Designed miniproteins, single chains, continued (2). Designs and how they scored, part 6

Each design is a single chain, and the fold is of that chain. pLDDT is the mean over its residues in the fold that is shown.

## One batch from the design tools (miniprotein)

Design m4179
Fold by ESMFold2-Fast:
Structure m4179 (fold): chain A 80 residues (1-80)
Amino acid sequence: MEKQKRLDEAGDYIDELFKEYAEKNGVEYEEVETKRKRIIPKDPEFAKKYSELRLLAVDLINQGKSLEEIREEIKKFLES
């Protein structure tokens, strides 16, 4: 199912990008595995930002945005 696949791909991209961001900024996080690897930021502000990115990705998928467009928007959000 296309929507679920795109959601999973966007989620994986967010998780990867947040790992890089956390490592650069010395932010502590936990990794958990279920169907795929996930990160759980330990900082409440960072955790809120992570949740907002997940919601943004869902909204963009619902709008029919491409995966490339979703990645660009996520990157801009983190850089702002």
Scores: mean pLDDT 68

Design m4180
Fold by ESMFold2-Fast:
Structure m4180 (fold): chain A 75 residues (1-75)
Amino acid sequence: SKEELEQIKETLDRSLRLAEEAGASPEQLKRVLEGIKDQTRRLFKLTPEEEKELDKYVEERLQEIEEREEEERRR
């Protein structure tokens, strides 16, 4: 359902925030995203439309992580 998908997105955002506050690297944040996506696909009966929406959301979060990494450019 749309409500389940929104709850998944909120859980994803919260997990990323907690990982960032704990000092997770961009690589670790990407692993968190992939892990939640994989777990969600196994546990929830998502429609193909909801799976596509989740994939898009994950890709958007990955892009934000990569953009922040580029902004810092301290390497």
Scores: mean pLDDT 77

Design m4181
Fold by ESMFold2-Fast:
Structure m4181 (fold): chain A 87 residues (1-87)
Amino acid sequence: ALPSAIPVLNDSLIDSVVDRWRQAQRNGIRLSDFDYSLFLMAVSKLVRAGRMSQRQAARLSDTSVGTISAFIRGDLDAIKKYLAKRK
């Protein structure tokens, strides 16, 4: 709840990332690890901006709260371990 320099995400960028995920889900297409990581980064930015909780982000992204927390922290080792769990 403390004020900090939060990157401004425009609605078009957010909609583009969410639309890509929704299209993949609707068509039964699994995103590549790269595209999924971009989606997790976008969702993590929404959590940092206070627009959703870590649990909501994890549920939307079909991943753990730990994965979202790792992306928020920028913990590359933890991110690699969590992504390795993804087939």
Scores: mean pLDDT 68

Design m4182
Fold by ESMFold2-Fast:
Structure m4182 (fold): chain A 72 residues (1-72)
Amino acid sequence: SRAELEAYVSRRTGATGDPLLQLPGVGPELADRIVAAFPTVEALLAGDLLTVPGVGPELAAHLRTLLGIPRA
């Protein structure tokens, strides 16, 4: 859920609010599509973000950084 992702990012970065809406080019409709495709943080970490319509390579890279994927 969006609340689950917000809690995850808040614990990692100390930031408050919806982290998806803070990404460049992400509005409510795209944020809902991402969460619908990957309903849990675990699914989002394991999933191919490029499968979501509207998510290009640059946004996928921002999402991976937000999730801490470079630190595996």
Scores: mean pLDDT 73

Design m4183
Fold by ESMFold2-Fast:
Structure m4183 (fold): chain A 92 residues (1-92)
Amino acid sequence: SAEAEALLARARELYAEARRLGEEYEETGSPELLREAAALSARAFALWAQGQGRPELVEEAIALLREDAAASTDPVEKAAAEAGIAALEEAA
């Protein structure tokens, strides 16, 4: 459907922006960039899941990110995971 195609196109755009921010994080070390990249990746995943007719995958992704956040001892990685969770919860 046209709606599904639009969601998948927007997901691709957000994934591309997330990759760009992740690359900038590797160059600069700015934690803000990693958090933004994580949030954009999460939003992209939610749109992709909706576009595929699989909205239930959003709840699965939230559960996996919560496990990652709980296991992480790196404050930067934990903050990025929490940003991703918040973005997915907004989309659910």
Scores: mean pLDDT 87

Design m4184
Fold by ESMFold2-Fast:
Structure m4184 (fold): chain A 64 residues (1-64)
Amino acid sequence: MEKGLEVARKIGRGFAIGYDGAVNKDEATAIAQLKALGLSESLAQGMVALGKTMVEIDKEAAAK
């Protein structure tokens, strides 16, 4: 019954890795770490893309 929490934990960790990869501009390392968590390459790329979007939002907010 804990499968939902396990998936949620993986998603949260994946998002954090994607955000860190976007901040450090090290997408290859972020994708490799996400794939090590059991995500597909397309999902790993999606997490990095979300991280990039969040970094840009943070930069825009700081510049405003």
Scores: mean pLDDT 73

Design m4185
Fold by ESMFold2-Fast:
Structure m4185 (fold): chain A 70 residues (1-70)
Amino acid sequence: ELEEKYRKAKEDVEKATNEIRQLQEDFERAAKQSPELAEKYRAEVEKARNEKGDLETKYFEYGRQLREKK
């Protein structure tokens, strides 16, 4: 069901966005305390951004189909 897939993908993208934001805040705090810890958080942010990219691709695909199926 297209609407359900679209809502699920949108929710997943939103969750990924919030996780990335939290990781970036943790990274900024870590950078003030430890360069080593900051690098670890940077890697986590990049990993989360890549996962979000895949989710966004699905979200945009479903959104386009939903827009056409008016």
Scores: mean pLDDT 80

Design m4186
Fold by ESMFold2-Fast:
Structure m4186 (fold): chain A 69 residues (1-69)
Amino acid sequence: LSEEQKKELKKVLESLLEAIEKGDVAAALRGAREIAELYGLPEAEEVIRLLRQGDLESARELVRKLLEK
């Protein structure tokens, strides 16, 4: 990924984390799909799966790990 793509990815991940923390599942699913489609991160597909199952805590943990990388 280019430095510009990494910066945009970080912004989308931060927005995704905020949506999960607010319980806005629709916004969180949109953000996770965007990351999966544009960046091809397998962890984004897992976040989508967790969100669909209502496991917001595990989804939040996974997004936090992606932000720390």
Scores: mean pLDDT 81

Design m4187
Fold by ESMFold2-Fast:
Order: C-alpha cells, then structure tokens, then sequence
Structure m4187 (fold): chain A 101 residues (1-101)
C-alpha cells in the first residue's frame, strides 16, 4: 500500500468518525434547534475533510449526501437523516476496503 493510499484511508476513517459523532449528537439533541446547530457544525467539519478526498466521484457523492442529511434535518425527518448518515459511512467503509487490497 502506497503512502498516498494510507493518507486517503486516514482521511476516510476521520470522516466516518465525524459522521458517528454527528449521529450521536443528533440522538442526544432534545430540541429541533439543537439538531440544526449540530448538523451545521458537523457539515462544516465533514466538508473540510471531504476536500482532501482524491476520488472526485466519491467526494461529490459524499458532499451531496451531507447536503441531503442537512435538508432532512431542516424538514424534521430525523429517521431519514440517520439512515443517510449510515449509508455514507457504509460507502466510506467500502472505499477503505478497496484501498487496503
């Protein structure tokens, strides 16, 4: 495995961790405003790491998923947002496994 592949795996793992923290914060939030504040903070942190993804298709897909998660939270669809967070984490795990080959 190349040094570039190891760096990409580290970035993808960090993004998975940020999605996991976002999911936990959304579950712990008691008000709609707290959920909105947490998703805005999470989006900012996740989008900064997404810029470091070398695969342009994966970067685009994850940016679109992050936007959709935010839109679902703004609509009060917290179940849909949680499902999409899990889908984004699954896609990231698939890419990590492809890079580890």
Amino acid sequence: MSAQEKQQISILEQIIDLFNELFKKLKASKTDQQKLDNVKEGEKQINELLKQISDPELQKELKEMMKSIKDLIEQGNYVGAGMLIMAAQAELLVRIRQLEK
Scores: mean pLDDT 85

Design m4188
Fold by ESMFold2-Fast:
Parts: C-alpha cells; structure tokens; sequence
Structure m4188 (fold): chain A 77 residues (1-77)
C-alpha cells in the first residue's frame, strides 16, 4: 500500500464565531481547496480542538465556539 509522506505540519489557531458543526464543515472545505491548488499533495487537518468543548458528540456538535485549533498536515501522494 502506498503511504503518503508528511511534507509539512503546522499548528493553526483561528478565531471563529460558529457552531462546532459549522467549524468542521469549514475545515473540510479549506482542506479540499488546498488539495485542489496542489493536486500532488493532500491537506489533512488533525488534532482538532474547539475552545470550551472537551468532546465532540451529539450534545456539543451545535454548541457555539469562538476559537478552533488544529494541526494542518501536508502529505505527498
């Protein structure tokens, strides 16, 4: 199996004013856009943390957050 190689890894912190659900959707959209710019690479956010939310579940998914932190990994295909 071909395992992607991690080329870069950056810790990102963004102020937001949205629900956990909306933040997750936005992260997926941004990762998809980065992948479109560099088709030979994959953008994969990991270690996603939402300020004030310890665990993402059905009770917290629609909770409003003001900050999101994650590690953005760029992998070679």
Amino acid sequence: AKVPKIVSSEKVTKPVDMTVREALEKLEEEARELTKENPDKLAVPTDVEFEGVKEVNEETIDEKITKVSYTLNILER
Scores: mean pLDDT 77

Design m4189
Fold by ESMFold2-Fast:
Structure m4189 (fold): chain A 71 residues (1-71)
Amino acid sequence: SSASTNAAAGGGEAAKLATNEEAKKYGELGRQYGIQGDNKKAAEYLKKAAELATNEKAKKSAESGARSGLS
């Protein structure tokens, strides 16, 4: 159970993007593998989570541009 919220909402845009289900899912998988001792898989999934978080920013920008071009 979690009942602590400190500096969580104060996170920047990166934290909000990381909230995405895909990024969160890979982040959690990486953490689980890390707990199990599978550092290789943990690093791989954590990397994917980070990539998805940055991709969300690019995706959002692309969507905005594409939508604006609709005539």
Scores: mean pLDDT 63

Design m4190
Fold by ESMFold2-Fast:
Structure m4190 (fold): chain A 102 residues (1-102)
Amino acid sequence: SKLEETLRQIREAERLLAETVERISEAKSDEEVYEIVRELVEELEELRKKTVNPELAEVIDEFIEKLKELIENKASVDEILDVIYETLGRLHALRRKIEAEL
């Protein structure tokens, strides 16, 4: 079903963000963090191509734009992590909403 496919896509996004947080925690420089975030953007853009749920699409699109701005502005690791955790919260809320419809 489309709802089950959307749940799989949300879980994939949650997995990507969790793995990115771990990689950032192990990074030895701001340059390594920016590279990790660039890789996350590429993976999110690929996931976005497959996304059919409009609420999930909006969350992913807004997150990609925020991450690109943070990289361009050489934002702090704390600012990058804040945006990732904010987006994890949005994904968790959307997943709970969709799970309630099953």
Scores: mean pLDDT 90

Design m4191
Fold by ESMFold2-Fast:
Structure m4191 (fold): chain A 99 residues (1-99)
Amino acid sequence: DEVLELLEKALQLVDEGIKAAEKNGDTRAVQLLRRAKELLEKAIESVKKGDYDKAIEYLWGARGDLAAARLYGSEETQKIFDEAIELVDEAIKLLKKKK
């Protein structure tokens, strides 16, 4: 499933972002990324259940948290957040097609 592959990659990037943000002392970014991780995990579960509308809802929430996190992160973490946002945007686009 292409959507699940995109979301699993986004989840890996968020985990990398949490570690980098923690190392750099970006406490606010860590909080937002942990929230984004929870929403991504819920989106993955919703996709597996065939609840694409609920998955899209969770992904919009995760995207918002990722976009906010980049404002509180260092230059190193901003690139990771931008990559995760791109993967989330592509997943939303594919889910709207309902395959």
Scores: mean pLDDT 85

Design m4192
Fold by ESMFold2-Fast:
Structure m4192 (fold): chain A 57 residues (1-57)
Amino acid sequence: MDAVRQTADDNLATLRKMRDKLTDEEIQNAADAIQARLNAAGLTDYGDALRAEIAAE
């Protein structure tokens, strides 16, 4: 279990729910912050997959 992965999942759920209330810039900033944390933890593949889900939604 990794706290960084759980934080990323929570942030993805928040972005999905708040998509209509967030600007594209705010969504990009949130996605960048999530990916930076995942990369720092060595979870680059997970970060790439998560970003793809955000972009698809």
Scores: mean pLDDT 71

Design m4193
Fold by ESMFold2-Fast:
Structure m4193 (fold): chain A 100 residues (1-100)
Amino acid sequence: SLEEVLEEARERLRELERELSALITQDPDNQVARELALMVRELIDMIEKKEPKEVLLEALQKARERLEQIRATRTLSPELAALVDRLLELVDELIEALKK
């Protein structure tokens, strides 16, 4: 069900948020990690507040575009690159689930 997909996504987003927080603790000047943490928190908040499907879909599409831009234009550490790839995969999975 969509509810189960969103619950699983929330758990995966919280794991990503914890890992991003650890990177920010190690390097507080890591602007990309901070931007990703904000993006993840916004998506968690939207899911928890049960925002309309259309609103969540628009936010996910904007997140995907921004993640692709970051991946294409920024030099990332291997750890940060892996987190971007994981978040992008999750965002793509959610977009496809919400289109059904």
Scores: mean pLDDT 88

Design m4194
Fold by ESMFold2-Fast:
Structure m4194 (fold): chain A 65 residues (1-65)
Amino acid sequence: MDPKGEYTAKVYDENGNLVAEARAETPRKAVSKALAGIPKEPGTYTVVVRDKDGNVVAEFTLVQP
């Protein structure tokens, strides 16, 4: 049985603007979908992944050159 989790990945630019958001059954799928939606612009992005209860399960910084 595949555990269906609900995860939301939100990506913020260096100014704190939400630039991408995705939902998926796993944190990795949510991150992958959200990253596909990021503008092709240089800068520092913060990725925050939350479960359905709002708990942060992953957070990292992505730097695009």
Scores: mean pLDDT 77

Design m4195
Fold by ESMFold2-Fast:
Structure m4195 (fold): chain A 68 residues (1-68)
Amino acid sequence: MSKEQEEYIEKLVKEAVERNISPGELRKELEEKGFSEEEIEKAVKEYLELETEKGIEQLVEAVEKVTK
């Protein structure tokens, strides 16, 4: 995978997180753009990691508000 393709995939993943689309919708968009299954799996994994991080931050904030 080229650096240009990685940067483009990262941009699409960030836009997907901002748009709050499902991993399945991101997968379809990447398929339509002609990315390989391996590249799509990597992008979906990165999307899930960003969503998980966002979810963890929200949970930590909620717990801190309850315990303070």
Scores: mean pLDDT 73

Design m4196
Fold by ESMFold2-Fast:
Structure m4196 (fold): chain A 63 residues (1-63)
Amino acid sequence: MEEEAERLEREGLARLKALVDAGASQTDINREVVALAKKLLDLGLTNDEASQRAARVYREARA
């Protein structure tokens, strides 16, 4: 589970960074963040864990 979560986070970071670099709308960026959180939930993470981890990835993409 943790290795799969880390893989999803790396893939999500790459996608979010590409969207940010391309000047995508905040709506499109938010959809990608929500999609990452949903994938993490599907792995069995709690709502709090999934949301926190997706938010962390988004902050990294913007840095």
Scores: mean pLDDT 83

Design m4197
Fold by ESMFold2-Fast:
Structure m4197 (fold): chain A 93 residues (1-93)
Amino acid sequence: MPSTVESLLSLFPEFTEEMKEIILKLPEEVALFVTMRLGYLLSAGKIEINAKENKVIVKDEDLIKKLGAKEFSIEELAEKLLKLAIEEGLYVP
């Protein structure tokens, strides 16, 4: 039975299967938060997916400064986005 996270990820064909599998291995609440945040950033044009290299490219200058780099694996970006959200009070575990 597809989870809520799996259903949400199906709305974003830009993510590779490898990226989706990594997100789905996270705890459900974390996976849901990360999926929603990544979906927003994609829709806002603040990130792009390089499917050939399984990398996420950050296009937003403020986000690049906060994360410390322009290119991430999905695992690295998920961890950094969660940490940033906790530090900014946007996510309470």
Scores: mean pLDDT 80

Design m4198
Fold by ESMFold2-Fast:
Structure m4198 (fold): chain A 89 residues (1-89)
Amino acid sequence: TKKRIVKAPVKVRGNTITAEATIEGEPEVDVSAELLTPFGRQPALVKKTIEGDKAVYTARAEAVFTEEQAEELAKLPEVDIEFTETLKP
């Protein structure tokens, strides 16, 4: 198992926070991702696109926070998305 943190710009719409990040990797791994915030981890949906002999993994997190939490997150220039790459046995 391999973990990688990627910084992503924050988009705020009301109390909804959206962040997207992309990594390149091997096509034969399972990839999951989470949005890291001071208020907890949020799941991200990972989309896999095959480009030749490589794979591109795009993680999109969309989560609803309280008004106060969303205001604090909106002040950040970027947020962290943690990718977990799991090698098949």
Scores: mean pLDDT 81

Design m4199
Fold by ESMFold2-Fast:
Structure m4199 (fold): chain A 72 residues (1-72)
Amino acid sequence: SSAVEEVRRALDAGDVERALALIEELVREGRYDDAYEALKIMEEKLPDFSREQQELVLKRVRELGREFPELA
């Protein structure tokens, strides 16, 4: 999907905050399949991020899973 490709482009640019915001928007819109695919891309790229960015991703993804059980 175009939305998943936007997440990929944000991650390729190192813009973790934008990638997270796009994933959060997909979840809020009930687009769980797209959100899952985007999270998988983020997981694959996670080792390339700084420690601070990795901690941010972990925190935000856990918060999303608590607010949206369908994502878990």
Scores: mean pLDDT 83

Design m4200
Fold by ESMFold2-Fast:
Structure m4200 (fold): chain A 73 residues (1-73)
Amino acid sequence: LMEELREAIRRYASEEEYEEALERAEKFLKQGDEVKALQTLASAAVEALNRAGEGREAFAVMLRMAEWQKELE
C-alpha cells in the first residue's frame, strides 16, 4: 500500500509535493503513528490523481485506506 501511494504521488504530483509528503509521512512513522503516515500519503496521492483526471484511481485509493484502517483498529 505505502509503495503504491508513493508511486502515485511521484508520477502525478510535483517533485516538491512528493518530497513534502514523504517527509511528513516519515515523521509520523518515527512517532509510531502508521495511520497518520498512511493518511498523509493517501491524501497526497488522491489529490494528485484527481488533478490528473484519474478520479477512478483516486476513489480506489480511498477504498483501500478505509480497509487498512479497519485492520489497524
Scores: mean pLDDT 78

Design m4201
Fold by ESMFold2-Fast:
Structure m4201 (fold): chain A 67 residues (1-67)
Amino acid sequence: MLTEEEAKAELEAGKELLERAKRENADPRIIEMLEEAIETLEDPNASGEEKLEAAVKVALAQMELTV
């Protein structure tokens, strides 16, 4: 389960990645996935499971953007 500290780190990483994706005109699907993940990670009512899924989405987006 994702800890609060890990969730905060993923949120920061996700925000940086989203800014980069938007600047580079990345695939709209990747941008949408990152926006959804960030929204979940920022939600204090989101479950640990939902935050873990959001962290996985951030990691997947990072892999897609790295080529």
Scores: mean pLDDT 79

Design m4202
Fold by ESMFold2-Fast:
Structure m4202 (fold): chain A 129 residues (1-129)
Amino acid sequence: SMEERQREVAELAREAVELLEEAAKTAQKAAELLRKDPRYAEYAKIVEAIALDTRNHAGALRWYLSLDPEEAAKLLQENAKQAVVDLQRHIAELQKIAKAASPEIAEELNKAAELLQRAADLLKRIAEL
């Protein structure tokens, strides 16, 4: 039913918010570690920008979830595909920086990328409902 679809979209979106918030925190931690080495200053800026954009995606999903269930489901579905594209771009950049970074920093970057991938998979499911 339409109500079951609205409920499923909202449940997937809430899980995506939690993953995006954890990814943003993990990316911010990686950026702080990168900033300690002047050689990685440019990578630190890129990762910090990814953390901010990820937090903005979480904020957008939270705002949609605060609306009436019908409007929330509509906006979540309409915006899911573009959010997936943005997150996939961030995942690729985090993985690229991880290859150049120390093992400790690479672990945090790869963890952030994995969390973003899980969020992207949930957003893909929202788009397909």
Scores: mean pLDDT 93

Design m4203
Fold by ESMFold2-Fast:
Structure m4203 (fold): chain A 75 residues (1-75)
Amino acid sequence: MKEEIVKYLKEKLPRAFTEEKQKELLEAKDLDEFAKKFYEALQQGEPNDEELKAFKEDPFKYAKEVAEKVKPLFE
């Protein structure tokens, strides 16, 4: 479910995924909109978030894993 993905992201990047951003992701109509909202949330994350720094070490792998998890929800 979308809720499980959002909870996972909040646990990894709690400062980027506020309640408002979680709602925006859950209301995404398709994978493209979800990816856009996800990217926007990451860009608004706090600089000192250790999880955000780890994500930036390998952002392509992280983004691909999230996309694979959410793709079935829009098919």
Scores: mean pLDDT 64

Design m4204
Fold by ESMFold2-Fast:
Structure m4204 (fold): chain A 60 residues (1-60)
Amino acid sequence: MAKRTGAAVGPENLSPEQLERAREMVARIQAAMDEAEAKAPLSADQAGELSLRIAQELRE
C-alpha cells in the first residue's frame, strides 16, 4: 500500500459507470497502439501525434 504522496488517482476516483466507460476506451486505445506499433515503428513526431489524439479520447 503506497499512501505516501496522498495521490489517489484512477478507478477509485470514478463511479462504477465511468469505470466501465474508461475500460472500454482504454481497450480501444490499446488496440490502436498495438496495431500501429506492429505495422511500423513510430518516430518521435508520430508518437507525439498519437499521444495527443489518445489524450483527447481519454478526456473525461
Scores: mean pLDDT 64

Design m4205
Fold by ESMFold2-Fast:
Structure m4205 (fold): chain A 78 residues (1-78)
Amino acid sequence: SALAVGALSAEEFRRQAEELVEEARRALELPDLEEARRRVAVLLTALRLLAIATPDPEVREEILRMAEELEKEMRERE
């Protein structure tokens, strides 16, 4: 098992990505634009690292699409 050897399954990668996206969307609601940008930047970096770490190309593409959408939302807030 991937989890038994310290690796994540495809389902775990998807779950972690969804959690990061949800946290980023909450960060976008912060009244302080600078704080929102810092938090979203950290979460966006975490999403990209998660995408690089996944061995599943389908899951990687899904996570990268999530990251692209968050970047767009962050730019639109500015």
Scores: mean pLDDT 78

Design m4206
Fold by ESMFold2-Fast:
Structure m4206 (fold): chain A 70 residues (1-70)
Amino acid sequence: SIEEKKELLLKGIREAIEEIEESDPETAKKLKELAEKLEAMENPSEEELFEFQREYRRLLLEYERKKAAE
């Protein structure tokens, strides 16, 4: 269901925040903002969930790029 997809995505984002918060607080802050926006949506569409998944992946790639450059 859409609700299950939302919950799984929120769980993934929250787990990522815990992993990276100490090493990259800037990207962790962006992930927190993304999670907050997603959590506030009562009935997200499949398209909206896809956009949140896309942004989540973008932020993870940003983190990986920064870590590789350090």
Scores: mean pLDDT 84

Design m4207
Fold by ESMFold2-Fast:
Structure m4207 (fold): chain A 86 residues (1-86)
Amino acid sequence: MKKAEDYLKAGEEALKKGDYDKAIKYYEEAIAKYSEIVLADPKNFQALNNLNQAYLQLITLLLEQGDYAKAEAVRQKYAQFEAQLS
């Protein structure tokens, strides 16, 4: 099973190859795994930074693909997650 960082890297590699469906899937997996890490240890600065990067990359990709509805849903999920940490 891939680590959270492996999913983030796999998402970036899929994006470079134009495999947008795989890039989306890998960014979603990275978000899920980093979310678990950050909720378990909110002081894990590296995991928090990588989680924020995964969310921003996914939102950017969805906007570039014209999937505005899904991009907004992901943005709302990101805002809800930030609220859980405050």
Scores: mean pLDDT 83

Design m4208
Fold by ESMFold2-Fast:
Structure m4208 (fold): chain A 89 residues (1-89)
Amino acid sequence: MPAFTLEQIRRAGEIARELLATPREELVEAAVESGLSPEEAEEAVEVARRAAELFVEAERAAEAGDLERANALVHEALRLLAAAGARLR
């Protein structure tokens, strides 16, 4: 899998922190407005928030100088998002 740079990981962490700061209800409403059913929207938001937590941990690892651990956490977050996307087919 591709290696991510410190700047890419920092940007992902910034976006993830914004998502985690957004009320769950607002994220679900946005997903429903984008064409998902309420049930699909709730699952998508739950997975997105779990992935966001991994991106925040990746940013912390990268800032601590552990870019290998940061990359592993980013790949785990991307696997969760990919699996969720496949279920919404």
Scores: mean pLDDT 81

Design m4209
Fold by ESMFold2-Fast:
Structure m4209 (fold): chain A 74 residues (1-74)
Amino acid sequence: SLLGKIALGVLLIILGLLLIKAGEEIIKKAREDKSLDVRTRIGRVLDGVGLVLEGILLIAKGLKLIREALEELK
């Protein structure tokens, strides 16, 4: 259904934004925590970057679903 595609698209965009924020927070904590050794700091930054990238992919999928739903209205 059109409404179902729009709802799922919006949900994926919201989840993607939450993952980006979570990734940014992990990167910020790793950068600011002076007690972390270099190896642990690099690992935490990579984890945060991974979450940001996953969030971007979810936003892209959500936008695609909304676009497909809107094209069905023609």
Scores: mean pLDDT 88

Design m4210
Fold by ESMFold2-Fast:
Structure m4210 (fold): chain A 75 residues (1-75)
Amino acid sequence: HMDKVREELVEKIKELAGREPELVTFTVEIDGKKGTAEAPAYLETSPDPSEENLELAIYQAFVLILGALDAIAKA
C-alpha cells in the first residue's frame, strides 16, 4: 500500500533528522494528469555532504516522489 510505504519512509526521515517535518503542498501535472498532494519535508535544511545528510536527502526525495504519484493518481 502506497500510504504504508510513505509512512515508513517518513519514520526513517524523522529518525535521521531528529525532528518533525512540516507538511508541504505541491501540484504536479504529468501527461495531462493534474493533482495536488501534501508531503512531509525539511525545507530549511541546507545541503551538507555528510553521509547522514545525504541519506536524509534521498529518503526525503523518495517521499516527495510518492506524494507526486499520489497527486497524479487523484487526477
Scores: mean pLDDT 63

Design m4211
Fold by ESMFold2-Fast:
Structure m4211 (fold): chain A 100 residues (1-100)
Amino acid sequence: MESEKLLEEVERNEAELQAALEGRLTLSEDQLISLVYRGIQAGYALKEKGEIEKAKEVLERTIEMGERALAYLEKINADQKYIDQVKKMIEIIKEEKEKL
């Protein structure tokens, strides 16, 4: 039940990111980073519940979101602060996924 809600949240976050990257939705750099951060939180919540396979899935999907967000931020010449933040988030997610 709770885990299904976390997966639905990840799906919504992915859809919002895709809409922003396609120009159908305008998100600030902070909002874009928040989508990736919510993916991390969902993955950790699943891990804490012992749902390791779902946690791996969510973390992998969040890595993909982070990499797409990073490419977009680089394309629009966003402040280096945002680029570095997303790079660090991707690194952390990859490390956590390897531990599962």
Scores: mean pLDDT 85

Design m4212
Fold by ESMFold2-Fast:
Structure m4212 (fold): chain A 65 residues (1-65)
Amino acid sequence: SAASQYAAGNLLLAAVEILGGEIVEETEDSLKIRVTGSDEVAKEVELLAENAAKLLGKKTVTVER
């Protein structure tokens, strides 16, 4: 359902924050995350953010270092 997709997307955003990602900007159509740390952490945050964006119906996702 749309509600379960929305809940799952927000759980993935919580995981992004737990791993040290920072939600810099969130709009109806976009998601921007900043991550400090290793390339491995940045890659994990990127994958979580991309999946969260898909579940939340975002058109664009950007991950910055």
Scores: mean pLDDT 85

Design m4213
Fold by ESMFold2-Fast:
Structure m4213 (fold): chain A 55 residues (1-55)
Amino acid sequence: MDIIDEIVEALKAGDIDKAIELLKSIPADKDVVLDAIKKKYPELSEKVDEVEKKL
């Protein structure tokens, strides 16, 4: 499974710690990844913001 899809599944499950762990494994700019998720899944915006606060 694509790493971004795994982050989305973790966010849908409310597993913020797993989402953070997966995001930290990506060498790319985390803001770009999180922005892409917000654009595709705006209903996850609050969970994405929680991930950003804990990074």
Scores: mean pLDDT 79

Design m4214
Fold by ESMFold2-Fast:
Structure m4214 (fold): chain A 99 residues (1-99)
Amino acid sequence: SDEELLRELEKHLPPAAAREIVETIRVTRELLEQGTASEDSVKAGLIALYIALELVDNEELREELKKQIEELIKYGNFSPDEVEELKEEARKRLAELLG
């Protein structure tokens, strides 16, 4: 759940950063369900999901994040190379958030 994800992220990140990541994931999911997600929205959602996946060690939450990642990759029709670029962007963003 979004509440469980928020609690896990708050162990590692400032509360404002954790909330922004959870909100990005939630908004992207809603837009995807409505079929109205832009490419930029899908990329932002993927970056947020990959950041969350690096921080979360709970297997049930990790499986839920992986499912959402797979759905966004299919929706955006991203190639494996494009996915690796987004993973690298997520790692850079996470490093900045951690200091």
Scores: mean pLDDT 88

